# Designs tried in a protein design run: designed miniproteins, single chains. Part 59

Each design is a single chain, and the fold is of that chain. pLDDT is the mean over its residues in the fold that is shown.

## One batch from the design tools (miniprotein)

Design m2049
Fold by ESMFold2-Fast:
Structure m2049 (fold): chain A 65 residues (1-65)
Amino acid sequence: SSLLEAAEAFIDALTDKSLPDRSLADIARESGLPAALARELMARMGELGTGDRAVALEVARELLS
């Protein structure tokens, strides 16, 4: 899968409220997203203070461009 597809899978897993006790590292590994990119994406999402999936995807696109 492309890095963008991996980022989308990561965001979907991260925003899934049925997975309350999943570690960030486990979600990143399962999605195929490199740990460094996963950390950057989490930092940006935290700065935004929102759970908007569309906003998270735009951040991921900017990080991968």
Scores: mean pLDDT 72

Design m2050
Fold by ESMFold2-Fast:
Structure m2050 (fold): chain A 84 residues (1-84)
Amino acid sequence: KIVELVKKVIEGDKKALEELAKLAKDKEFKEEVLKDIEKNAPLPLLLRQAALILKELGDEEGLELLKKKAEEEGLEDLILLLNS
């Protein structure tokens, strides 16, 4: 379920990121993520927001998918975030 949403976010699906954010327990965190999506965020920012959500959820499989995408695209800042 979470993994399927992560795969869609990797493809640039903003709605999948919104659904993933709804799984977060912290209301303030969820509202901040949704505001960034609303601003028509580019793919690297969508992937970064997904990484923050997945770290909060502890979803190791989703984090590994994002890490692989970040490495393929050379997104150094995201790789550092995922390894923290």
Scores: mean pLDDT 74

Design m2051
Fold by ESMFold2-Fast:
Structure m2051 (fold): chain A 55 residues (1-55)
Amino acid sequence: MSPAERLLAANRAAAEDLARYLAENPDLPELMRLLFEIMLGSSRYVAERIEERLA
């Protein structure tokens, strides 16, 4: 597997774990939730850019 494919897989796994954590912890302070949502969006954005380069 290429370095780009490995990075894509790692980013997707991390995004999935973070999304699950957010779903399981609805009582998180709003500022913490916002920070994690920004991180999740950033991870997905990077994954999309890597996919574009592989295509």
Scores: mean pLDDT 77

Design m2052
Fold by ESMFold2-Fast:
Structure m2052 (fold): chain A 65 residues (1-65)
Amino acid sequence: MLYEITAKKDVTAVTTSGLLHLKKGEKVLAENVEFLEDGTVRFTLVSTGDIALLSAEDVEVKEIK
């Protein structure tokens, strides 16, 4: 399934290739989205295949076609 992840504020995600800085309102396409028990969301960036971790409260996750 394909997801759109929108930053609710300026945030920095930890990825397998380094840090990903997202500005408020910036969107990324993701696959394999998982919400973890600690309030973190884990996802795979479609553009690079990198796995990213970010606080679930800082983003809006929307399933897309």
Scores: mean pLDDT 84

Design m2053
Fold by ESMFold2-Fast:
Structure m2053 (fold): chain A 85 residues (1-85)
Amino acid sequence: MAPTISVSSTSLSVGGYLLVTVTAGANPAKVTVKDEDGTVLLSATVPPGTSVIPVKMTEEGVHTLTITATNADGSSTLTVTVTVT
């Protein structure tokens, strides 16, 4: 099964954490988080099963994040808009 991605609340304070939950199933998954400029905020490998990855949001404003998780079973992408005040 391809990995699945979900996120916590998308309304955060500066220095707050967006919690990214990745369910990788039976195979480890590569997870990449990019901002609206294509800057890689996080690149990690998560083990099989469910992992929660905290992403620290340090810049005020509205950010469009692209989260991609890829393993042997396939890829999933989630685009999320996060408001940081």
Scores: mean pLDDT 82

Design m2054
Fold by ESMFold2-Fast:
Structure m2054 (fold): chain A 94 residues (1-94)
Amino acid sequence: MLQLEVRLEAAPDGHVTARAVATGMEQDLPLQIALFAEGVGVLQQSPPDRGAEVTVRSPHVFAPGTTVTALAYPGPEAGVGIGPAARATLRLPP
């Protein structure tokens, strides 16, 4: 049974980190993660496996009040998901 989790955290240096964990995948697939806000996005993937963890950090410090979104899903490539996706949002303080 697939269990998929994604978390967002503001790092001490002001960057935002997204972490995704998948267990019990039915196929050996990469775990895809996308972190995006205000026209800035970064993508990362794990090696193919039936379970994976992947972490990605924002390339920039976002403006106060920005809503940052992370999306995680098993899939062969970015933008192509097979099965359910997990989403998290974090609103930075104003």
Scores: mean pLDDT 76

Design m2055
Fold by ESMFold2-Fast:
Structure m2055 (fold): chain A 64 residues (1-64)
Amino acid sequence: TSKDMEIAYTAALYYGRKLAEELGADSYEVKQIGNDTFKVTVKKGEEVYEKTYKAADLLAEATS
């Protein structure tokens, strides 16, 4: 459902923020790159770090 995608997106934002804090990054963003997939991009100067998450995995963690 759209609600499940909102929960998954919120979890992806949480992981993006955590990764940015760990790296001392300048910024982070979350993009839906597929029907069930989110990409977290973290930027620190000229460096770009990317992680990909499945919505089902994010939803499971968020609702546990």
Scores: mean pLDDT 80

Design m2056
Fold by ESMFold2-Fast:
Structure m2056 (fold): chain A 92 residues (1-92)
Amino acid sequence: MEEVIRLLEEMLDVLQEAERQAAPEDQPSIAMEAIAVAVLLVLAKKGKEIDPEEVRRIVERAVATLEAAGLDEQAARLRELGEELVETIEKA
């Protein structure tokens, strides 16, 4: 459970960094993905169950958003963190 919170916090940091580096026209889409991750983080901190399939959907959409914005390094980091998060949830 501590690991789930840590991974979500790291994912949120990546998205916030990406938003700061993005062109102004791409910032709203990245901000929306950051909000989705922030909601998962709030649920995790409240001890609520997180659906790994919902995590996969959010990660896939967020990665595609970052790749479309030309933020390939941030997209790769987010994908790696998301895969680790899904594996951590499925093993719990």
Scores: mean pLDDT 86

Design m2057
Fold by ESMFold2-Fast:
Structure m2057 (fold): chain A 80 residues (1-80)
Amino acid sequence: MLERARALEREIIARSDALPEEERAAVAARLEPLARERQRRLDEIVAELRRASGERRRELFEEGVRLVTEFYEEVARVIA
């Protein structure tokens, strides 16, 4: 899953670099609400991770990676 997130990130960067400046600004505006929602959820996961141990810590880490991957998939969809 983490490897998939990194692959998506590289693809997003490459596609974004190919977009005209005005289209990049429009894409950024469309993604702003999604980025804010994702950040709020990540903050919750990080707060729980500081208190968690064992299997719960692994579950939270996996949830965080999934959340980042889902966000990158949404970004890739918007810029496609």
Scores: mean pLDDT 76

Design m2058
Fold by ESMFold2-Fast:
Structure m2058 (fold): chain A 63 residues (1-63)
Amino acid sequence: DARLAALEAFSKQMQQGKIGEGRKAAIDTALANGLSEKEAEVVALESLFGMFLISGSEVATVR
C-alpha cells in the first residue's frame, strides 16, 4: 500500500523531530510506490494533519 508506506516513512522521521525530513520521506516513498507528485504531496499533507488530529483525539480519549 503506497499510502501506508509513505505514512510509515513520515512517522519514522517525525519520531526524530524532523518534520521537513518526514515530508520528504513521505513524498519519496509515495513516488517510489507509483503515486504522482500531486498524490505524494496530498499524502504528506494528510500525514501532517493526521498528527494534529491524533493529538486532539488522544486528549479526548485520555479524559
Scores: mean pLDDT 65

Design m2059
Fold by ESMFold2-Fast:
Structure m2059 (fold): chain A 61 residues (1-61)
Amino acid sequence: SSEAIALAREASRALAAGDEARARELLKQWNTLLGGNPRAEELLARGDLEGAAKELARAAS
C-alpha cells in the first residue's frame, strides 16, 4: 500500500539520520499497518531498529 511505502521511506530516513526515537515510532506504525509481526515487535522492544526494519520489509514482500 502507499501508506506502507511512505512509512518504510520515512523510517529509512530516520535511521540514516540517527533519529532513533522517530525511527522507532515509524517502525511501530508500519508494524501496526501490517497487522502486527511478533518478530518485529521483539526487535523493536530490544532496540534493534535495523533488524525490525529488515523483518518488516521481508514480511511485506
Scores: mean pLDDT 84

Design m2060
Fold by ESMFold2-Fast:
Parts: sequence; structure tokens; C-alpha cells
Structure m2060 (fold): chain A 113 residues (1-113)
Amino acid sequence: SLEEQLKKLLEEMKKANKDEIEFLLAKLLYALKNKDLEKALEYIEKIFEKLNLSLEEAIKLGLEGDSIMLGLAVLKAILEGDEETLKEILEKSDEEVREEIEQLKEWVEEVKK
């Protein structure tokens, strides 16, 4: 199936680019801690490029259980103001995940003030 092939590809690409992905994730966390939203978005985009995944593929993997892919897709959508993508994710998410997404959106808006 396509889903199985995407999961296998993601695992193989994570192994091949382990050090680079880990470093980019660390930089992303540091940018978020320092409220550097522009750098945070740049690092998310670089992670997607290294994994050779579209936003749609990342959302699909995230909703199927890859919490890192879900978190990256959600954060990208929030940072870009992509309300349509956020609505799609929220509609397919459980109540706990919806509350976490809403809290993250509120945090980003507070940082922008």
C-alpha cells in the first residue's frame, strides 16, 4: 500500500539523515525557545526537504501516528497562518490533540505581540 511505502521511506530517510534531522530538530527547539518564529519555520521546511515529504504526506503520516510529523505540520500551518490546513487536522484529531493545537496557536500569537 502507499501508506506502508511512505512509512518505510520515512524510516529509511530518518536513518540515512539521522544526524542532520536530529540537528535540525535541535535548532528548531532552540528557535522556539528564543521565540524566533522565522528561523523555526526555516528549520521545519529544511526537515521536510531532507525527508523528501510534502506537507500533505507529513499530515497523513502524522494522523496515522507519527507525532513528530504531526507536530511539524501543525506548527508550519500555524506559522504560515494556513487556517484551512489547521481545520483539516483538527477535524481528524482527538480532543486532547485539538486542545494542544489550540494552545500552540495561542502561544504563537502571544509571541507575535
Scores: mean pLDDT 81

Design m2061
Fold by ESMFold2-Fast:
Structure m2061 (fold): chain A 75 residues (1-75)
Amino acid sequence: MGRKEELIERELRAIETALESLLDQLEAGLIKPEDFKGLWKAEKVLLEGYKKGKPREEMLKEAIEVAKEELEKNL
């Protein structure tokens, strides 16, 4: 794999951890979707899935896919 692909994979792992933490906080009731302002596209997708009651794995997969697309576009 090229260096760009390795960087995208590394960044996606960090983003996945951050999105999992965000989802954990939402599920625990520590934060609400409306408490977030200035969200980037992947976080918006995650919160939309949460509001629709999607399964955890599906929400994370959809948000990570969006994050990957944004990284590929910007790197």
Scores: mean pLDDT 76

Design m2062
Fold by ESMFold2-Fast:
Structure m2062 (fold): chain A 75 residues (1-75)
Amino acid sequence: DEAKKKMEEGKELFEEGKFEEAWKKYKEALKLDPNNKEIWENYEEFLDKVESLLGKEAVEKEIEEFKELKKKYLK
């Protein structure tokens, strides 16, 4: 519930153009529930949308951190 709430807050911040704040909310959601596949899928979708808007190099750091987090939380 709390993790999903953070994810929804991230979606709203993204719609407002607040990409860094949206990213922080998605990271909080993953930290709260790192085994929730739906949150990982929504975060990946968010990163894809930001890459589409700003270009790959502008969000490369966030994409690499996503890959590292995924690796860290895999069993």
Scores: mean pLDDT 78

Design m2063
Fold by ESMFold2-Fast:
Structure m2063 (fold): chain A 85 residues (1-85)
Amino acid sequence: SPQEERAKELIGEALRLLSLYRHKIDPDLLAQVQKELRKALQALEDGDYQAAKQHLQKARDLLNSSDNPVAQQIADILDQAIQAL
């Protein structure tokens, strides 16, 4: 669906920014967020939009627990992905 494609695009952008700015993000936080985003993508492939939203919410909340502006910017992108679904 157009909503699923938009969510995948936004998740891809979040993953790209996590890779680009990995040196500015706590390594444990980075690993946890990447794990949740992979689970969200798998849930979308499975058509489980509720599970996808839950994994995106977990990733967003993890990023928002950081005072780092880059983490907060990526959290905003994930909030947009949640809203697209």
Scores: mean pLDDT 89

Design m2064
Fold by ESMFold2-Fast:
Structure m2064 (fold): chain A 83 residues (1-83)
Amino acid sequence: SSEAELKLTIFQFRLIALETQAELAIKTKDISGLQETLKDLDELSKEIQEFKKKYPEYSSDLDKLLARVDDLRKRVKDQIAAL
Protein backbone atom coordinates (compact mmCIF):
# COMPACT_ATOMS: atom_id res chain seq x y z
CA SER A 1 0.00 0.00 0.00
CA SER A 2 1.01 3.67 -0.36
CA GLU A 3 0.99 3.92 3.47
CA ALA A 4 3.41 0.96 3.72
CA GLU A 5 5.67 2.48 1.02
CA LEU A 6 5.73 5.79 2.93
CA LYS A 7 6.69 3.93 6.14
CA LEU A 8 9.51 2.12 4.29
CA THR A 9 10.77 5.53 3.06
CA ILE A 10 10.63 6.88 6.65
CA PHE A 11 12.73 3.90 7.87
CA GLN A 12 15.30 4.65 5.12
CA PHE A 13 15.49 8.35 6.15
CA ARG A 14 15.77 7.44 9.86
CA LEU A 15 18.68 5.11 9.08
CA ILE A 16 20.45 7.82 7.02
CA ALA A 17 20.00 10.23 9.96
CA LEU A 18 21.51 7.64 12.35
CA GLU A 19 24.44 7.04 9.95
CA THR A 20 25.07 10.82 9.95
CA GLN A 21 24.74 10.98 13.77
CA ALA A 22 27.25 8.11 14.13
CA GLU A 23 29.75 9.78 11.73
CA LEU A 24 29.59 13.02 13.77
CA ALA A 25 29.98 11.15 17.09
CA ILE A 26 33.00 9.22 15.71
CA LYS A 27 34.60 12.48 14.45
CA THR A 28 34.09 14.25 17.82
CA LYS A 29 34.91 11.15 19.97
CA ASP A 30 31.47 11.51 21.59
CA ILE A 31 30.99 8.27 23.58
CA SER A 32 27.51 9.34 24.79
CA GLY A 33 26.49 10.09 21.19
CA LEU A 34 27.67 6.63 20.07
CA GLN A 35 25.73 4.97 22.92
CA GLU A 36 22.59 6.95 22.00
CA THR A 37 23.04 5.84 18.35
CA LEU A 38 23.11 2.17 19.51
CA LYS A 39 19.87 2.71 21.46
CA ASP A 40 18.21 4.39 18.44
CA LEU A 41 19.39 1.57 16.13
CA ASP A 42 17.84 -1.05 18.47
CA GLU A 43 14.52 0.86 18.47
CA LEU A 44 14.58 1.19 14.65
CA SER A 45 15.40 -2.54 14.28
CA LYS A 46 12.40 -3.51 16.48
CA GLU A 47 10.04 -1.26 14.49
CA ILE A 48 11.30 -2.68 11.16
CA GLN A 49 10.83 -6.27 12.45
CA GLU A 50 7.24 -5.52 13.59
CA PHE A 51 6.51 -3.83 10.23
CA LYS A 52 7.88 -6.91 8.40
CA LYS A 53 5.33 -9.09 10.29
CA LYS A 54 2.47 -6.86 9.04
CA TYR A 55 3.80 -6.42 5.47
CA PRO A 56 5.71 -9.62 4.52
CA GLU A 57 5.64 -8.54 0.84
CA TYR A 58 8.30 -5.92 1.79
CA SER A 59 10.53 -8.52 3.53
CA SER A 60 13.33 -8.24 0.93
CA ASP A 61 13.60 -4.43 1.25
CA LEU A 62 13.22 -4.58 5.05
CA ASP A 63 15.93 -7.28 5.35
CA LYS A 64 18.30 -4.99 3.40
CA LEU A 65 17.54 -2.19 5.89
CA LEU A 66 18.08 -4.59 8.84
CA ALA A 67 21.45 -5.63 7.35
CA ARG A 68 22.45 -1.92 7.14
CA VAL A 69 21.31 -1.42 10.77
CA ASP A 70 23.41 -4.45 11.84
CA ASP A 71 26.48 -3.16 9.94
CA LEU A 72 26.18 0.30 11.54
CA ARG A 73 25.64 -1.27 15.00
CA LYS A 74 28.86 -3.31 14.60
CA ARG A 75 30.79 -0.24 13.41
CA VAL A 76 29.56 1.86 16.36
CA LYS A 77 30.39 -0.93 18.89
CA ASP A 78 33.90 -1.24 17.39
CA GLN A 79 34.39 2.55 17.75
CA ILE A 80 33.30 2.48 21.42
CA ALA A 81 35.73 -0.43 22.07
CA ALA A 82 38.59 1.51 20.38
CA LEU A 83 38.20 4.60 22.63
Scores: mean pLDDT 89

Design m2065
Fold by ESMFold2-Fast:
Structure m2065 (fold): chain A 83 residues (1-83)
Amino acid sequence: SSSVEEEIRRLSREYLRQMLSGEVNNWPVVNGRVISPVDRRLLELARRYPELVRRALLEVLEPVLGRELAQRIVDGIIRLAQE
């Protein structure tokens, strides 16, 4: 739905913002994973709507991080969500 797509886009932008601000470095790490409200909600949405999350994250991350790094991050998030 359009509301889900907008939530995914908003969370993707927030993920990039936290990454760039270094906030992610201050979040708790459990079993090599950074745990945050944005990460938990993004993982939930990536389990239910993997194609929408992949598209939105790539659209947000590629212009800032470059295609290779963005693809690697997105693949990691989708893979983690499917576990």
Scores: mean pLDDT 75

Design m2066
Fold by ESMFold2-Fast:
Parts: structure tokens; sequence; C-alpha cells
Structure m2066 (fold): chain A 73 residues (1-73)
């Protein structure tokens, strides 16, 4: 498996974990903590390091998603 394939699998794994763990009731701090935990688990599972810019993007997208879900509720 290439490094690119491992990175993509790690990203998919993070997204799956976040879909199960993040709720509309989560604060921005709780969302960031859940992203950090999911990233650490994915990095250990696939033996890769996610670029910091990608981690920041995942955090921002997750926070924005929670905010949109709260507005819809």
Amino acid sequence: MSEQEKLQQAIDYVNDLLADRITPDDSDEQVEQKVDEAVKEAEKKFGVKLPQSLIEQIKQDAIDGVRLAREAA
C-alpha cells in the first residue's frame, strides 16, 4: 500500500469515527478533542501522520457541520 493510499484510508477512518462520535450538542472544544482523538487512532492504525493543515481543515469542517446542525434544530 502506498503512502497516499494509507493517508486516504486514515482520512476515511477519521471521518467514520467523527460521524459516530460528534453530535449537534458538542461544543467547539469537544469537537476539536474528538477530531484529535480520531486522528491519533487513525495514525496508529495506518502508521501515517496526517499533515497539520489537513487536521486543521477536518476540525474546521466538523465545527461548521455542528453549527449548521444546531441552526437546523
Scores: mean pLDDT 82

Design m2067
Fold by ESMFold2-Fast:
Structure m2067 (fold): chain A 100 residues (1-100)
Amino acid sequence: SKKDKRVAAAKAILKAIEDPNYQIPASLHREISRIGVEYLLLSQTMSKNDIILFFQRKYGLSESEAQTLVNAFEILTGQASQSDQKAFFKKHPNLFKGIK
């Protein structure tokens, strides 16, 4: 289902963060982009803590998983500091590789 694909996409991002050699399946790229757009829309009206809680409820994530996912989108969208962005991409060189 559409919900199952988005949950799979969220879990794939988390796996890519945990394992820098993991390649996110191309079949999930669309759903990852959709989660990123959802994050951007929510970030206009919601606090980071409220977005974390939203992702826990919507995607069945633990608090730690949801925090990790939100931190990744904050870095990807340029909302984190330049030093934090540089450190993150150095640690996770394959994250978002090939995602359009």
Scores: mean pLDDT 77

Design m2068
Fold by ESMFold2-Fast:
Structure m2068 (fold): chain A 65 residues (1-65)
Amino acid sequence: MEKERAVEEAKRIFEEIRDLIESYRVEDGKIIVRIKKGTIEEEFLVLIAASEAQMLGVEVEIIYE
């Protein structure tokens, strides 16, 4: 449960789905993900990734644009 390591692992999760998101950034130990309109399947995969990151103890914020 080391914060720095958890953030790096969460970044790796979002790198795996980078093509499904517009961008992501790390701000004060939180991952902020920006998503354009996608398919239901793509949105579901992003939500799963966010849940996985949260289970590592990392806060995730999703912004729809």
Scores: mean pLDDT 76

Design m2069
Fold by ESMFold2-Fast:
Structure m2069 (fold): chain A 106 residues (1-106)
Amino acid sequence: GKPVNVVVTADEKNQTVTIRISGPGLSGTLAGLLGVEAVKEALKELGIDPSKATIKVELLSDEEAVVTVQLPEGVDASELARLAGEYLKKRLEELGFDVNVEVVVR
């Protein structure tokens, strides 16, 4: 399939996770929607109501989106980042993309 790069950054000090999704043939809008889906599913897996997190989406280009989540206190940002990355890899591979996922912890 077409390549897609996913970079998930966990900032444990600020309790934020940032997901950057980019690839040829993947629209930024679809990338953003999948990123939000991944965050919500990762929160549910950790037993957290997604409504308790603040999720922001930014379209950087026609083929790139950034999703940033502000986590409630006590949530493991690194664990959420890992789960969101795994979910995105599965969903993008199901759509026929060749997915590279990098998880960065700060």
Scores: mean pLDDT 88

Design m2070
Fold by ESMFold2-Fast:
Structure m2070 (fold): chain A 98 residues (1-98)
Amino acid sequence: MKPTEEQLKEAEAHLARAEEAFAAGDVEALVEHYLAAAEILAGKESLLEADLFLFAVRLYMKDPAAFERVLEAARERGNEHAVEILTAAKGFMEALGY
């Protein structure tokens, strides 16, 4: 199913805040906003899924500790969609030798 226009808007806003938090070194805000975006998009077909994946790839490359903290928080909170995306991003980067 596709997300509603309101769900897309909310997910995009959370991703923007996650990006700002990452740039500021605010790992707690990064966790909250990334996981919120993933939860909103769970089970829905959207181009924002590509943005979630690419953000996870950038996190893994630039700050592996922040990446692992987001993945741990996703597991702790039962955010299965975030766990799937983060695990896929990690596997993709490892396959490329990063």
Scores: mean pLDDT 85

Design m2071
Fold by ESMFold2-Fast:
Structure m2071 (fold): chain A 58 residues (1-58)
Amino acid sequence: NAASQARAAALRAEFYRTAKELQELVDKTGETGGKYLDEANRKAAEASRLLAEWEAVE
């Protein structure tokens, strides 16, 4: 239905946004000698969760 499609689209958008943020944090972690490692790990876990929720809705 329209609500499920809207939720799937929202989860997809959130996943791609989180993946982009993760890539930026990984790049910064390499540049700064690990300063952002914990934040990068948190974002990786969030991206994994969003992917699982998106797959469950589709």
Scores: mean pLDDT 78

Design m2072
Fold by ESMFold2-Fast:
Structure m2072 (fold): chain A 66 residues (1-66)
Amino acid sequence: KKEELKKMVDEILKLAKEARETKDSELVDEVQKKVAELVDFIEKNTNKEEQEKLREEIVEYAEKKE
């Protein structure tokens, strides 16, 4: 689960960077779609205690990348 979430975060960060550099509205839409998929995945696959732990781990992982 956590490794899958980190892969999703990596993909979102990569697309967000490309969207910022290119100003491509289609890439912006794709980023929003991927973020929605990540949120949905967390809500469906984790309970409340797991969600809090994963949120903290995802934030720390993303900060290391950006």
Scores: mean pLDDT 74

Design m2073
Fold by ESMFold2-Fast:
Formats: sequence, structure tokens, C-alpha cells
Structure m2073 (fold): chain A 98 residues (1-98)
Amino acid sequence: MAAEQERMFAELRELLRKAGLDEAAIAAARTLDELFDLLLEEMARKIHEANPVIKAEDLYKALLEARKLIQAGKFEEAEKLIEKLREAVDNNEPVVLE
């Protein structure tokens, strides 16, 4: 459980770095909730700006879903969703969610 949270933090921070967010801003977010609050809207916009094929609305929805999974204690599922977002950013592919 704690290890799952640490992996999720690492995965989120990597996604933010790939989106070109400032390292100081990433370091300032100390909790998962702070990461989502700080970055949910801003990250969707910045990722869309860097990767126009990935819609900001789809990124926002995906990040909101990840937050809901965390609130439900489904850390592994949240981690998998964040990993999928990172892969989409890396490959400049559209985010597809059900």
C-alpha cells in the first residue's frame, strides 16, 4: 500500500516532467491530493499545448478519474491509469477512456 503510493507519486512526477512542468513546482507538491489540486487543470492544458493530439478535456477527465480511484483506495488502478497517460504523452497519441 505505501509502496503503491510511492510508485504513484513517481509516475505522476514523471508525467509532469514530460509535460515540461517546472521541477520546483513538482517538488512543492507533497501529497497526492496536492499534486492533483495543483496540476489537474494546469497539467491538462500544458500537456495539450505540448501534445496537441491529446485533448485537454480528455486529460482532465483522466486525472479526475485517477483522483477518484485514489479516494476509493484503488491505488494500483490509479497507478495504471497514470501510466497509460504517460505512455500517451510519450507517443503523442490521443487519450482513449471508456
Scores: mean pLDDT 69

Design m2074
Fold by ESMFold2-Fast:
Structure m2074 (fold): chain A 65 residues (1-65)
Amino acid sequence: SRAEELKRAIEEEARKIGVKVVSIRVEGDKVTVELSGSPLKLTAASIRLIAIGYEYGYSVTVIEV
């Protein structure tokens, strides 16, 4: 499904940036991603994951844990 492809893309991008994915939740067209990492890496991850979500037709929210 599109959601499964998006989750995979999120996990791959997070690995490239060097942040840890704690959880991913998909509810309709909304995705909540819990990330752990340094503030600078979390900022980069947030920007990229929001862009990826947009390309897949989803709204991405990043939560720092």
Scores: mean pLDDT 87

Design m2075
Fold by ESMFold2-Fast:
Formats: sequence, structure tokens, C-alpha cells
Structure m2075 (fold): chain A 86 residues (1-86)
Amino acid sequence: MPLPEHVRRTTLVQSDADVSDAFRKIKAGEKTLDQALAALKQNSWDFAKMLDELLDHTLSPAQMEALRRLYEDHATAQLTARVNAA
């Protein structure tokens, strides 16, 4: 199902980069979803809890790649728009 708008508008670039790297590793078969989420949760990111709820541990590697690109593209674009507007 489609991602909520708040996920697409995240501006927490460092956490988004770590999430993107985790999704990339899941896609490559280097990590399972559970291992990636455990690492994110260890850093106490609220974003990790949101991902756990949204992903429901059922997304395919292709869906993971789509989410990674959404986080990278939308977070970067949103941050750039905010900086330009300020």
C-alpha cells in the first residue's frame, strides 16, 4: 500500500541515510528486515518504530528499494525546499 505523506516528507537526513543503507543491505541479501530494524531500534529512533509498523515485515526486496528511494529522494527534496524557503 502507499506510504503516508509524513514518511515521504521526513527531513531527518542522517537517520534517513541509515535507513536507506539498511534497505539496500536487505535488498542485497546481506541483512534480514529484522536485523536491520534491530540495529535502528538500538539507536532509539522513533522512525524505526514507524517503519516497523508500516513494513509489517512482509515487504519484498523490490518494495524495500522503492521505500529507500522514496526516503532518499523525498527527504532530500523536502530539506532542500525548506532551506530554499528560509
Scores: mean pLDDT 51

Design m2076
Fold by ESMFold2-Fast:
Structure m2076 (fold): chain A 93 residues (1-93)
Amino acid sequence: SMSEEIKKTKRENAIMQATMLSLISETYFALEYDKSLSPEERKAIGEKNIKQVEEIRKKMLENAKKYNDKDTLKMVEKIEEKIKELKKLIEKV
């Protein structure tokens, strides 16, 4: 049913959000704090993780638009701003 589809989508969005936040945190740690990584390794990790976050964000945005989920739309916007911040950090490596 449509109601069951909406519940499944909300659960999937919650998992995607947790995954994106984890990747963002790992990327900040790698770029700003992990002194064991070379500049080349930091850039590679950052670019890989940003690509994954962008792919997940796109799916989450499609789901949010389909069901008019305003809370998820706001979260997607916040993640977009974090992606922009991380891209600037990668450019400084």
Scores: mean pLDDT 84

Design m2077
Fold by ESMFold2-Fast:
Structure m2077 (fold): chain A 78 residues (1-78)
Amino acid sequence: MAEELLEEVRKLMKETSDIKDQKLTNLLIAAALEAVAAIWAREQGDYETAEQSLKGARDLLEEAKTLYEKIKENERKR
């Protein structure tokens, strides 16, 4: 689950590599870090922290996807 989210973040980072938006970059890095934290917490047996970090990663990735859509919409309007 967390590994699948990390792969989604990696794919989105590759798709957005030509976009020089600091907020988008920060959201993607934060999502990756939360996904890694979830994997690490699960490995340590801290399932509560793992679940919280997994939710954080999911929320950050969703925010990044929303921002990316808005960036694409703004490019189409101009």
Scores: mean pLDDT 81

Design m2078
Fold by ESMFold2-Fast:
Structure m2078 (fold): chain A 76 residues (1-76)
Amino acid sequence: SMKEYMSLKIEVGTKASLATMMRYVGAPASQIQKQVDAAEKLLKEMQEKNAPKSLIDEAKAEVEVAKQALAEHEAA
């Protein structure tokens, strides 16, 4: 929904989160799910490699944005 999109933009608060959300406009749910899976895998790899907290925080935000995009797509 528009309200959830605006809330997500405010909560994540970076250009990266907006760019991630925009990537899903018009995409089928299967492609969005694939991106969620890829983002979660990347986050896990970063945590296992003890990446800097800033990168882990960005990866967490990207996973949340992708999951929200999937929810918005299924709600439409």
Scores: mean pLDDT 66

Design m2079
Fold by ESMFold2-Fast:
Structure m2079 (fold): chain A 75 residues (1-75)
Amino acid sequence: STVDELIRTQLLILIAGSSLHMAQNPGVTPEWRARNLASARQLVQRAQDLLARNPDAPASVKQRLADVQRELDAL
């Protein structure tokens, strides 16, 4: 259902953001940084695919994904 897909999209964005924050932690090793960045990128791609199927998704969900994408692009 659309509700289930929107919940999944929001969870993917949340986990992607968490992985990105882990990668940016000053105490993290280069290896863990690389793995967390790879995870964030994969989760962002999955969220993008779900949003493409749900163009009527709330603007807030689209904005949160855009925020995570901007942070990844800034690295």
Scores: mean pLDDT 87

Design m2080
Fold by ESMFold2-Fast:
Structure m2080 (fold): chain A 111 residues (1-111)
Amino acid sequence: APVDTRRLVQEGEDARELLERRGGREVEEAILRETLEALRWLGAPEAELERVRAELEELAGLPNEEREARAREAAARAGLTGVEVEGEGEELHLGYLTVYAVAQIRLAAAR
């Protein structure tokens, strides 16, 4: 099926609901895996896949303030508007990772 950024956002929202049941690391791994699969399907080169992997792993280690700033910058570059991230702690963490992932996929699809 063609890559749908709206579906990936929905999967990120669903992943936040799974956090209470499965734990944050499994959800982070799902976001990373699905992002890389989407980029590969869009024909992104291996260097781009490595870059996005490294950036998502880096974001996972950053404080929410810095993670929000990087996610918002990526969203703006990708032309994403009206993106809101709600919650606290791990919910914000997963929300910002999802926004960044969607932005990267949208940028690759626009090429």
Scores: mean pLDDT 71

Design m2081
Fold by ESMFold2-Fast:
Structure m2081 (fold): chain A 83 residues (1-83)
Amino acid sequence: MLEEERERLLKRAERLLEEIKKLLEELKKDPNNKELLLEIEILEGLIGILVGVARVIGIDPSELEKILEEAREILKEAKEILK
């Protein structure tokens, strides 16, 4: 029943992405807060793990990879804020 696993992975990735978006907004208000950048990096890494899990168990990772790509763009923006 891989469809239920797919839905669980997708919902987890979507929640992680929403948290990353909130952390980016907080970082824009406090651009010297390196802990917020670290949290964004950790959450992006967790989405990467979900992509890896999908590949291993035979779920199409395409939707998860799209979420990971968006998370990576946000991480790039977050790194630029601290420069």
Scores: mean pLDDT 86

Design m2082
Fold by ESMFold2-Fast:
Structure m2082 (fold): chain A 81 residues (1-81)
Amino acid sequence: MITIVVKPDYPFYLFSKEEIELNKGKIEKVIFDGYAPSKEEIERLKELGVKEIEFVYNSKTPEDIKKKMEEAKKYAEELGL
């Protein structure tokens, strides 16, 4: 059981197909902390067996990023994440 926390400084870890494929079916949860994933990124996480995605931000997160995170959250919920 692996939970991954994605921050703006670590997006490459989430987007490396090789790193995620090595953990296929082992990553149960991904937390986006002040980072807005694309629809394609969310779809890849679902394909790789991720069961839950969580979105967190704080008062220092830019408003445009908060809006993109809310859009990403809605899309993830539509995919059952």
Scores: mean pLDDT 73

Design m2083
Fold by ESMFold2-Fast:
Structure m2083 (fold): chain A 107 residues (1-107)
Amino acid sequence: MEKRVALVAGLFDVDTGTTQTVGVIAEEEGDRLYELAKKITDGSATEEEKQEAMDLAVELIRKKERKPATEILNELSGPHEEYSLTGEVEIDGKKWRVAVTVVVAEK
């Protein structure tokens, strides 16, 4: 992967009204996430592609090491692209409203 791809996600707990902010670096998933995020931002994504992007973002948040958003932005310092995804998701039986920024920078 020639590009560095990361997520900065706000997770809103629908049951408690609390918010968490997390950052995650994408590795092999980065190219597909970038492609999907571009299509969503350009308005060309299908409903299936929008769901794929959200599912991929959720899997990254669940499985990868979580970092502060400021640490992610410092690691991807310099010129970068940002793409926004929003949705409602279920993670481990719990409902969340999710706002995800996909951050894309050159290595």
Scores: mean pLDDT 77

